# Designed miniproteins, single chains, part 42

Each design is a single chain, and the fold is of that chain. pLDDT is the mean over its residues in the fold that is shown.

## One batch from the design tools (miniprotein)

Design m1436
Fold by ESMFold2-Fast:
Structure m1436 (fold): chain A 112 residues (1-112)
Amino acid sequence: TKEMRIIALKLGMSQDEKERKELADKLANASDEDFKAGIETLVLGYLMGAIDEEKFIESLLTIAEQALKDPSRRHKAQLVLDLLKDFERAGLITLSPEQRQRLQQLEQQLQS
């Protein structure tokens, strides 16, 4: 939806940790259709240069963290973590050691 796309843009452009968590939580708790629209907006925002690489990676990691709080949202966390891995393999992003550790911890939570 338009609302979820605006939430995704605000998340990708946010400089405030509390705001990022609140916006990521809203996306994680959205319908599958609205969630996909939000993720699509983050991807397009990054590829078009509206969202920087650090904010893009941080947004996706935060969404995965919020999604993992509810077992019914595990598929959303999986989608986001797979997207991050696909983008790194394609050379579209580079994860820092800290971001890679955070991703690995989230993957371990997903397998539990």
Scores: mean pLDDT 88

Design m1437
Fold by ESMFold2-Fast:
Structure m1437 (fold): chain A 108 residues (1-108)
Amino acid sequence: MDELVRREEEILARLDEKVAATPPEDREAARKWRFEQETRLGVLQVSLAVALTLLRKYKKKLEEAKKKGAKEEEIKEIEEKIKEAERLIREEEERLARLLDEIEAELA
């Protein structure tokens, strides 16, 4: 995750450089493209933040359920929710990595 965050910051800086290097007559189109890429990255970042929040919530619920001596069925349901959140995080991280690769290719 930290590596993807660093790549995103680096890519955003390169997007700003690309806009600055664009001739004045094409600069508005370059700004629009940059804004669209920033928006796409932002949507994925929000999705990841939501999935990470759900993971923390269910991990806390699991700890509380175990301390309360909750039924095995209840514990299993929380563990399945944790696995689902971990899967969503992985899928969103893969999606973010692919988008960063796409933008990086366009910047090359």
Scores: mean pLDDT 84

Design m1438
Fold by ESMFold2-Fast:
Structure m1438 (fold): chain A 68 residues (1-68)
Amino acid sequence: SSSTEQAIERALAQLSTVYSPEEVAALRERIAATYAEAKARGLSDEELERLLVRAYIEHADAVAARRA
């Protein structure tokens, strides 16, 4: 929904204070892919939310590994 897309954009804007532009772009792409896959599969909003949380965690882990 538009409200979900707006919430994602606001979150990415906030994260731009912590992540580099390249890291924000990588997270945006991961979120977009997750959203598209969930919609293609007809997943519920609850299932989409769980997948988005997982995407954020995987991104944070990948960033931490690159910075170490």
Scores: mean pLDDT 78

Design m1439
Fold by ESMFold2-Fast:
Structure m1439 (fold): chain A 74 residues (1-74)
Amino acid sequence: DFMEDLTIMVERLLIDGKSREEIEEAVREAARKAGVEHLVTPELIEEAIRRAEELLNAPDEVIQERFLERLKRR
C-alpha cells in the first residue's frame, strides 16, 4: 500500500529531523518509482505526516515492530 509505505518513510524522516522540503522530495521520489507521481499533492503529504505523527505517539516497542515489519515486506 503506497500510503502505508509513505507514512513509514515520513515517520523516519521526521525522527531524523528532516525539513518539510526534504520530506516532500523523498515522497516525490517514492511516487516516481511507484509510477504515481501525479498523486503527490500537499494534501497527500499532509495526510502522510498526520499518520506518521500518530505512529510516533505509540509505545516504543510498537514503533520498532512497525519498522521491522516494513523492512521484511521489502
Scores: mean pLDDT 71

Design m1440
Fold by ESMFold2-Fast:
Structure m1440 (fold): chain A 95 residues (1-95)
Amino acid sequence: EEFLKKLLEYIEKNHDKETREKILQKIAVLEDIARGVVEAIRLIFEAISKLTEKHKPLTPEQKAAEQKRIDEMVKQAEENTRKGLLEEIEKIVKE
């Protein structure tokens, strides 16, 4: 929230109106792509889990452990995607 406000103030101070609109449009596209990537990663992990279960039946305890592992990997992917998005936004705004 604070980062977005500071980013908008920086864009307003350092770029003309036409350039600002182009930068904001590029940021919106990157945010949309980031959401799609996170969802795709979740679906891939869920598909792998289903394939693993078909090959070897899991106990309830093993299923719970596998779900926790998938959730942790998805959370890490979300954090990595967010970091990459912020780095790309900074690059667009500065250069």
Scores: mean pLDDT 66

Design m1441
Fold by ESMFold2-Fast:
Structure m1441 (fold): chain A 87 residues (1-87)
Amino acid sequence: MSEEEKALELLKEFREKLKKAKSKEEMLQVINEFAKKMGELNLSDELEKIFLGLLTRVRDGIDRNESIEKIVEIVEESIEKFEKALK
């Protein structure tokens, strides 16, 4: 599996885990685990920029007490951007 395929699978796993999170604490644990796993991948500058933008938006959303549905939408938008970057 390529680094890009691993990253896309991690993004999809992140989305599903966030949907199952029952608290702000669980959401933060899911984000921290996702960030660690993504950080182990050798991504292109373009893909790394998409990933870092996602982390910023998701953390900002949680900090502002956004709904889980809104946080999931942010992840879904980033999955689409990532898929487009892969071509």
Scores: mean pLDDT 81

Design m1442
Fold by ESMFold2-Fast:
Structure m1442 (fold): chain A 100 residues (1-100)
Amino acid sequence: SKAEELERKLRELVKKTIQEIVKSMKDPEKAQKAVDIILKGYDEMLEAVRKGDLEKAKEIFDKTYKELKEILSDDPEAQAIFDKTYEEIRKLLEELYKAR
């Protein structure tokens, strides 16, 4: 139940972050690329956590963050939104790992 609650919180935070990033971005094609990167990274990180591999989850998170920084390089507002949620997503992933 606690793992399910944490996964729900993580999913809602990711969904909200995507919505705010898309709304702030000037280029809809870049916005779609950012969404695709976030969703792929989220799915791969969750799979790693479920398999008990927190180090792999962190590696995927760092790779996703680097790819997003490159896509968002021309959009400082979208970067600020992501940076604000970065630490909270990382914390929720660690809590989810401990709750499994």
Scores: mean pLDDT 81

Design m1443
Fold by ESMFold2-Fast:
Structure m1443 (fold): chain A 97 residues (1-97)
Amino acid sequence: MSAEEIAEAARRAYEEALAKGASEEQAKRLGVLAAAEKLAETGEMSVAAVMLFRLKVLELLGLPVNEKLLELAKSQSTEEEIKKAEEIAKKVAEALK
């Protein structure tokens, strides 16, 4: 699954949430959740790396993030997983702006 497909899943969930009357923040959070579920389905990332991805997207969107949980998720992920999570997070955050 490409980073573009994950970002598209996030954007679809975001737009559907807005259409159903969700707030901007709630719609963004639902988009991030949809992206994380798609990333987890690939089996390419650990649970910690998927959590890192979720927290990084929220941080890039300017939403509140538990910094200690972000640091813990990063410490539990490989360098390759961190790089991949951050690259996908950037694409998802841009799709949700």
Scores: mean pLDDT 85

Design m1444
Fold by ESMFold2-Fast:
Structure m1444 (fold): chain A 83 residues (1-83)
Amino acid sequence: MSKEELETEVESAMLMIEASVAVQIAKRAETVEELREAKERLERALKEAERLLEEHPSPEARRAVEYVREALKEVEERIREFE
């Protein structure tokens, strides 16, 4: 792999890890404030994942975008259920 391809793979993996952590925080959240913080983190992660996909199109970058979008939907649904 080129250095660029390797960096894209690593960044994609890190974004998916961040999304997983945010979802776990949301599942344990006792307040709407904690859920909103998780949502804000995921919105930033989605922006970065979409930027990565635009700059370095790859299956890994596409997977990261899809994973973060799914995580964001899960947190948004939990916010709706909690309030």
Scores: mean pLDDT 81

Design m1445
Fold by ESMFold2-Fast:
Structure m1445 (fold): chain A 70 residues (1-70)
Amino acid sequence: SMAANQAKLDAIAEEAERRAVLAVLQDDLEGAIAILEEAIKQMETIDAPGKDETIARLRRGIAQLRELAA
């Protein structure tokens, strides 16, 4: 169902954002970026109504981390 797909997508995003925060706290910006990029790849395979919005949010996170790493 679309609702089950949305819940799965939300869970992937939430877990990835949590793990990325922990990586940043350990000064592992490249690891944080890799975690978010992998989550986006997983989310791209899911048909969910909020997919594009959630992926855009994670991409903004990656952009911010890349700016900090530069």
Scores: mean pLDDT 89

Design m1446
Fold by ESMFold2-Fast:
Structure m1446 (fold): chain A 81 residues (1-81)
Amino acid sequence: SSWVEEAEKLAKEFLERMEKLVKEKASVEELQRFLDEAEAAFLRLYLDAQEAGVPEEVLEEIVKIFRETMEKMEKLVKEAE
């Protein structure tokens, strides 16, 4: 599904940007704002996919990708504290 591919691409881009911010020693406040931006972007793609009538199986895959990516990014933020 093109929607799953877009979700994977979006998740990868946010994770790579988070890893770069951590490496460049961004403040915890900047990292937290970036987490909020990622969550908003992920929610937007999910809602757009739902509005487009994407099957439940595909929506479940999108949710899984975003959940796992958010967990990884949250771990990076905690390790940077």
Scores: mean pLDDT 88

Design m1447
Fold by ESMFold2-Fast:
Structure m1447 (fold): chain A 67 residues (1-67)
Amino acid sequence: SAARVDKVRELAEKGQLAIYNGKLKEAEDIIKELRGIAEQARRDGDTRAAAFASRQVELLEEQLKKA
């Protein structure tokens, strides 16, 4: 859904900002929330939101490893 995609975008931006500011625990919590959204979207057949959330998790986890 559009609303779910918008929430993923908002969380991804917050996660990126948390990593940039050294708030690694906040970033981990955001990644966990995004994983939950991806799983729920997959169960609901919302393939667009599931793919987008999964991609944001992957990108944030790679950035967190370098922080």
Scores: mean pLDDT 87

Design m1448
Fold by ESMFold2-Fast:
Structure m1448 (fold): chain A 90 residues (1-90)
Amino acid sequence: SEAEEVIKELEQKKEEIEKRIDEVIEKTKNPQVKKDLEEFRDKIVATLQAQIDKVKKEQTEEAVERAKKVLEEVEYMTEEAIELAEKIEK
């Protein structure tokens, strides 16, 4: 089902984003940037988990569409957060 596919995409994106942010945290020497990235990671993980739970509960086309929009927003936000962290470390 589309719901099952979106749940798998959300689970994969959650793991991918955690890994990407953790890799940047390991390279970062600035304590404030590390803290900001950790807080951002935790917020994104919680957001994706909430969408997983919602799609599992609702099983509707509307829930699937919202989850797809959240996936796009989360990718954009993650790219921005990493870019900002890297600019500070230059």
Scores: mean pLDDT 86

Design m1449
Fold by ESMFold2-Fast:
Structure m1449 (fold): chain A 76 residues (1-76)
Amino acid sequence: MADQYFQDAIDLAKQNGNFDTAKLLQQAKDYAKQGNSDKAYQLIIDAGEIASQNGSPRSVVEQIYTLGKKGVDLLA
């Protein structure tokens, strides 16, 4: 389910102390469920950029992008 991919991305962000990233991922889920895939994809990108700026490992940032994009793709 798309919800599981978003939840996995949110949990990964929180586990790495990236609460602002988790908030953006939650917003991306809400926009994707509303059918606004363009806004949802942009929020996934913004979420990953903030995680990167806050010093998250590249592997964590890549997983956030991958999981978030899979969530949006399933609702598009």
Scores: mean pLDDT 85

Design m1450
Fold by ESMFold2-Fast:
Structure m1450 (fold): chain A 98 residues (1-98)
Amino acid sequence: KKEKEADNLLKKGDELFKQGKYREAAIWYRKALRIYIENKDFEKARQVLDRYLEAIAKAKNIPLSKFEKYSKIWLALVFGDYKTALEELDKLEKEVGL
């Protein structure tokens, strides 16, 4: 149930990203990312994290190099620390507003 929900959110994000609607794409990617992390699907979560960061960069006209500081989410996902990944994702959402 939750995996299918996350896949649908990811698909909507991809469609919006292709249309240049980066702000909307970022919101859908973030929702999909959260569900993948909660389901401990860390491989898919890492793939969606990259798309989410790129959507934020394009939506806010921010260089991707500024997101090196957000490597904490990536590292948490690599080590399977889903609690830290969710906490750092919440911090990123509050900081960038997406």
Scores: mean pLDDT 82

Design m1451
Fold by ESMFold2-Fast:
Structure m1451 (fold): chain A 79 residues (1-79)
Amino acid sequence: LGSQAESVVSSASSLVKKNPNNEKAKKALEQGKKALDDIRFLESVAGSLPDDTVAGTRADLQAQIDKVSKEVDSLKKSM
């Protein structure tokens, strides 16, 4: 999940560099960075939380990364 989130953030960052005035690309980068931070926080506390709580939170974060990834792919086609 963390590596996938880092890849999505990297892709979004590349789009912002290619078109720095694209507000959708900037928003996708911001959302991707937020999700990555949340993933890193979860990984830091996972050992202190119940397994079902970790699994549920990880699934929610995966859905957020999938959403940002789809937005990045859509932006690549429109740019």
Scores: mean pLDDT 77

Design m1452
Fold by ESMFold2-Fast:
Structure m1452 (fold): chain A 83 residues (1-83)
Amino acid sequence: MEEEKQRLIAELEKDYQRTKKEIDYLKSRGLITDEQAEKLKELVDKYYEEMKKGIEQAPSVEEARKVYREYRKKLGEEFEKIL
């Protein structure tokens, strides 16, 4: 169980880095403003910390995956609101 949760956390960290690079890319292409990029990065930082905590506290791997999906959905909704 812990090994599978650590794998989920590793995937989360990889997604976190990828998402930040995507925000930088959108900014570099002039698709978003500096203010939008800053706000998006703050949201990504907050949501990834919450996801990590939720995964660690989940009673099972299935519940951890559910936490991950729910937070990713919320992050996507916040991104759409800013973009």
Scores: mean pLDDT 80

Design m1453
Fold by ESMFold2-Fast:
Structure m1453 (fold): chain A 100 residues (1-100)
Amino acid sequence: MEEKERLRRRMEGILLKGGVPEELARLAVEHLLKLQEESGKPLPEEVLEAIAAILGMLLRMNPSLQTEDKVKELTNELFQEALEDPERILKIGKAIKSQL
């Protein structure tokens, strides 16, 4: 629980620093953590942080995506991409995170 709480705060921090509204940042992180628990195949924490960075960039670039349904949809898509190619997601996310 304590490690999960630290990861949650780190991911929320990435989204908030990126300018994502607090309610959507919390929603995205909660949904991502739920996917992590339900998948049975845990992604490394740095990959989850990379997903948060990519999601934050997408939401900032396209305000029409700043809805509960679209945030969940994008989080699902990025999580699936990370399961298929975690190194690609990690590289993209680290590049975005370094610009925050």
Scores: mean pLDDT 83

Design m1454
Fold by ESMFold2-Fast:
Structure m1454 (fold): chain A 94 residues (1-94)
Amino acid sequence: SSEAEFEALKREYDRLYARAEAIRAQIRQIQANPSPANQPRLQALIDELRRIIREMIELAKRMLEVAPDEKIPEAIGRILRAIGLELDLELLSK
């Protein structure tokens, strides 16, 4: 059913979001204490976060495609959240 597919996509999105938040916390910690030795680690975290955000956007788009009417606002909110993370990351990686 569309509801079961929506809930499965939501669980995967929530898993990726939790991972994205953990990576963002690590990035903030490195940026709070800048060191040349940490620059390769910072770049690796940024690259990993970019991959996760792209996957979250695709999952949220799939959630919108299968969403029951009452879940459309939730799916849209998740798309906007993922896009917001992407915009924040682009500002960081310049």
Scores: mean pLDDT 89

Design m1455
Fold by ESMFold2-Fast:
Structure m1455 (fold): chain A 100 residues (1-100)
Amino acid sequence: SLKEKAIQLIRELLREVEKALKEELGEDNPEAKEMIQALKEFFEETIERMKSLSEEELKTYLKELATLLLDLAEKLKELYPKVSEVFKKGAKELEKLVKE
């Protein structure tokens, strides 16, 4: 289903963002750990929200999420280029999923 594919994409996005943050800031960096925890909480809330939505509401939500990820990618591109690229890729994958 669209919902299952969306949840899988968000879980993979979280994994890729965590890896990118550890690579850019260092695995034992306390700021990286704080950012990873905040992102984990945000994406877990996103997944729980998606579970409650109809397919049409989900399509709208995924479009809004893709826009948010592109905005974050632009804002982070100079300080955290690897994280920026992961968000940009995630946004494109969400846009492709909604067009199907």
Scores: mean pLDDT 84

Design m1456
Fold by ESMFold2-Fast:
Structure m1456 (fold): chain A 69 residues (1-69)
Amino acid sequence: SSMQKGEEQYTKRNVKTSREMDENGSISLVKGNIESGDKKSAIEVAKEGYKYQGIDEKKVKELIEEAKK
């Protein structure tokens, strides 16, 4: 549970962002890792998104292929 005011603000922003982040969060993390040149981490992030966020297999495949390019 969040007890600190800053933590609650962070949680509220994350609640809003999380509703958009079930797919978009994984996409953003994959793209960030690609841009930093870390394609291995990008692939792992895409797999974790599938595992925890229930992203469909087609979307995960697209993220992984984007990471490999």
Scores: mean pLDDT 57

Design m1457
Fold by ESMFold2-Fast:
Structure m1457 (fold): chain A 70 residues (1-70)
Amino acid sequence: GPPRNLMEYLERLARDLVERLRLPEAAYGRILDILRSTVTEPEDVATLTAEHLRAAGLSEALAERIAAYL
């Protein structure tokens, strides 16, 4: 699995995304789960595309918003 420090980073990132994109609190767990499955190191965040996030299970609209924010 991912390193402990990466997990804490992804939890903070998912929280920031929920707050900045004004998403429902219920979206936090889903976003975090997708980030855990797509990001293996912090540098991977900069390479995330909407297509990758959608393929990992996010809706097209949410994937596009998250990719544009990152």
Scores: mean pLDDT 77

Design m1458
Fold by ESMFold2-Fast:
Structure m1458 (fold): chain A 84 residues (1-84)
Amino acid sequence: DFEKEKEEVLELMKEVEEEAKTKPPEVQEAVQRVLSLVEKLIEQGKVETAKSALEGVKGALKIEDEEVALALLEDLQEQLEEIL
């Protein structure tokens, strides 16, 4: 159900935003860039892609090495920009 999937993605997005607040500013900015692209994916009806992207962000936020986390977020941003 598209509407239920959209609601789940919006809830996951809020969870990611809250988790990001516990991270250094550079990571928060990288997360915000990806979230802006996720919003565009939702607007285009690409809810499954948006959900996968948010799970990728959530995975990156669990990484203690800031440089590795940033690299994964940058790779994710580039991948999303290619499909938008």
Scores: mean pLDDT 83

Design m1459
Fold by ESMFold2-Fast:
Parts: sequence; structure tokens; C-alpha cells
Structure m1459 (fold): chain A 66 residues (1-66)
Amino acid sequence: MVGDVVTLRAVRDYEARTPEELSLRRGEEITARIVEILDRNHLKVELLDTGEVKIIDGSAVVPVAP
């Protein structure tokens, strides 16, 4: 849901294809606020640590429950 703070774990390495995308390494965890749901595979998120807005490929991440 837009506005939710989520922690996502990368299930594989992902190389950003554009400057707007976030590159990921398998096992990396990202805590971010969902800004917009672009489509089934793309989330626009605000990274809480940096305040940067990036697009994450949803196929490369899974949510981790606190």
C-alpha cells in the first residue's frame, strides 16, 4: 500500500538498467516507504536511510516481516 514502510530483502543480484532503478545484491535488505506502485514488477520507493526515490524490480525482492 502507498505510504507503507516495508523492509525488502534481495533474493538475487539485480543490476540497475536506468539511473532511477536501485541495484541490489543477493541478501541485501532495504527499508523504504512505498511512494507509488507503477506495475506488478515495479515499485517506486523512498529509501529511509538516504531519502532517495528509486524504482525497485519486485521480482528481485521479497518482503521480510519484522
Scores: mean pLDDT 78

Design m1460
Fold by ESMFold2-Fast:
Structure m1460 (fold): chain A 94 residues (1-94)
Amino acid sequence: PVRWAPLSEADRATLLTAALAGALKAAGMDVTILQPRDLPVRVRLEEDKATGALRAVAELLDESGRVSARLVVEIRIEDGKITLRVVEARQALP
């Protein structure tokens, strides 16, 4: 069993920025956000058709390509309003 800890503030900021950039571009918004420079981050977008919400899964990878941290953000874009909800924020323990 993998042990998990709360995500660090620095990693949370990095993963949240990546998740937001990916989700906003997928929603057709004209936004340029600098991606994390020194960390390999993978972003996957999922659409929840029941709620109209986009879910962005941002994962930080270690040197072996294993997931070391994960952030899942639910993003709702409705009538020009953007609502963000963090549904998962965790990092792997050594």
Scores: mean pLDDT 66

Design m1461
Fold by ESMFold2-Fast:
Structure m1461 (fold): chain A 72 residues (1-72)
Amino acid sequence: MDAEIERIARELGLSKAKAREILEELKASRGLNVDEIAEKYGVPVSKLRKVYFEIDIEEGVELLKEAVEKVT
């Protein structure tokens, strides 16, 4: 969670507190409300979508690694 918050803050030029709020809203909506969240916080939709996909891909990779480790 902290690494994701730091990434959002860095990429969007926001405080960690605002980055945390954005991450919580993205996870609650499963990324469906990216456009609304971007408007609410005044950030470019393209940048917010990119950061969210990067976080989502990293989580998916970790789950796959855990699955492989448990079967080997």
Scores: mean pLDDT 70

Design m1462
Fold by ESMFold2-Fast:
Structure m1462 (fold): chain A 87 residues (1-87)
Amino acid sequence: MEEAIEAAKKAAEAYKAGNLEEAAKYEEKFIELVRKLIAEGREKEARIAVAYGVALGAEAAAEVYPERAAEAEAVAAKARAEYEALK
């Protein structure tokens, strides 16, 4: 789970920095790590990682695209609530 959360953090940081190629690479790594957690039967940890990753990605999108911030913030709030309920 920790590696998936780290990948999500790096993807969000790269996205906010405008490095879309690096953001895409860390997003791909995040997806791979989540799939590995599911394959290992670690479904709760996979759900926690997904909720956290979606929240970070949506928060980053709100910062990069202020014109879509309201929609991104709504997605982030829902994902944060799911993360808090699961952890």
Scores: mean pLDDT 82

Design m1463
Fold by ESMFold2-Fast:
Structure m1463 (fold): chain A 68 residues (1-68)
Amino acid sequence: SNKVVSTLEAEEVVYALMREGKISLEQALKILSKLNKYDTVTVQEVVDLALENGVSKEVAEEMAKMLS
């Protein structure tokens, strides 16, 4: 998706999935450290960043759905 979201919205989704045990603490910290360099991100950039950090395809697709 080419939808632009605030970094705050993207970070809230990462925290939510970490609390649900779908993303590890280590994965969440790596994703958040890259997100907080920007004010806005695309949904696809968040998905790609999650996949780059070893998040499963299923969880990355859930992130995209939560941000859509």
Scores: mean pLDDT 85

Design m1464
Fold by ESMFold2-Fast:
Structure m1464 (fold): chain A 71 residues (1-71)
Amino acid sequence: MSPLEKAAARLAEFLRELGYSEATVRVAVREFRRLFADASPAELEAAVDAIKADPSRWGEIMRAFEARLRA
């Protein structure tokens, strides 16, 4: 399994454990795969860990990482 797919799977499982709906999990995982398609394994791990630290802000965290990846 690729580092991206491992990170996406970790994110999906974490959000399900917190009680997020399957629809929300699908949206989050789709955006994660899109934004982090070319990310390094270190960037993938940092992004998942940041979301785990503040899951209610997952969208804001992903946008912050997107800005960094574009630089």
Scores: mean pLDDT 79

Design m1465
Fold by ESMFold2-Fast:
Structure m1465 (fold): chain A 89 residues (1-89)
Amino acid sequence: MTAEQKEEAKKGYELLLEQKDLLYEQFRSRYGEGVADVAVEGYLKMAEYYAQGKPEEAFEVAYQTRVEILRLLGEDPAPVEAAYEERLA
């Protein structure tokens, strides 16, 4: 990760922090509070890791967030989990 990419990631993280309440309401109104809690927390953690120059940790958070959202929606998370394991190999 370059210094320029890290600075862009920091700006993205700051923007997400400013918009977190709007993102939460958008997810809550469409999917409910459980999905909103998981999605907003996951997106903020992902953006924070990118801002720290940790893209691997950011991808881990993204996959964990997707798996939890699928479980809350009653969908099978196995395809997402398989894709994550393939990436780690």
Scores: mean pLDDT 78

Design m1466
Fold by ESMFold2-Fast:
Structure m1466 (fold): chain A 84 residues (1-84)
Amino acid sequence: ALEAALAQIVAAASAPGAKVEVEVTERSDTALRARIRAEDEESEAEVEVELVLDGDSVRVTLRVRGTLNGEKFEHTLVHDLPRP
């Protein structure tokens, strides 16, 4: 369940020619945390993923940091998904 959501996030971060590394830092029946690092010749991004099962929903927190063509960026996305 949570692993499937993580796999979709990893797929979205994967571009042709990019090097993608995934480290799962915490895994339980109700929570999953992972770090995804994606790098190509002109960009580098690190995504911290937190998935928490809460009743009938999954809370997804994505913290994205990186550089694109020499410019730094940082975004935090929080999204609640209905539990399948």
Scores: mean pLDDT 73

Design m1467
Fold by ESMFold2-Fast:
Structure m1467 (fold): chain A 60 residues (1-60)
Amino acid sequence: SIELSPEQKEALREAIRKLLSQLAAHSDTPEGKRLRASMEEWYKYANDDEKRIIEEVLAG
């Protein structure tokens, strides 16, 4: 499988944390719904390495 570089993994973790922060702030707003839909769509097309990083950030 194609693995992400350490820099790409860190950038991905930062992006996920930012999205989670925005979702927490706007959970029931149109903005929050838009961000959730975007994250769900991205997760559908994420590779196994990306999905693992997403799950790690969500668990921590």
Scores: mean pLDDT 71

Design m1468
Fold by ESMFold2-Fast:
Structure m1468 (fold): chain A 89 residues (1-89)
Amino acid sequence: MKEERQRTIAELRSRQRELQERIETELSDAEKAQLEAFAAKEQPTVEAEMARKKAAESDRDVLEQTHLDLMTRLTDKLEELIDELLAKK
């Protein structure tokens, strides 16, 4: 379980780096501003959900999995938004 989680985290970080490179190379300044606004809005929500979960849960594995799930959802949303922005060109 922990090894699988570490592999998923490494994959997620790789995806996020590729995503950032696509943002810099394929998007206009206006589209980059839209993504930054979206990420800035979503990031505090992820942090608030983790704080709430941590207050209710004492199980470290549950907290680690919850954090990973939230990070994965954020990355998926960012990828979807980039694909949508590029499709409109």
Scores: mean pLDDT 75

Design m1469
Fold by ESMFold2-Fast:
Structure m1469 (fold): chain A 95 residues (1-95)
Amino acid sequence: SMEKIRRHGLAYLQAVYAVKSGKIPLPEEEIEREMEELRAKADFPFPEEAARVLAVARLLFEKGLLWSEEELREMLRELGVSEEEIEEFLEALRE
């Protein structure tokens, strides 16, 4: 469903931001465990940052720790996205 795709996309966006900013709202032990599971399932080696982003994204999705619309708006402002672009992005997500 489109809703499921949007939620997975949001989890990935949050994970990228969290990993790059170092502000990860999850225990490192849980992240490391998830990274090990991802690496064990892969038929090729994952780069460490890529494995970490995917692990964080999956954990955020599974735990329901996804940004609200207001939190997403504030994070996009922090990243320097214009108000017009933020509203356009949020409108696309509401459809």
Scores: mean pLDDT 77

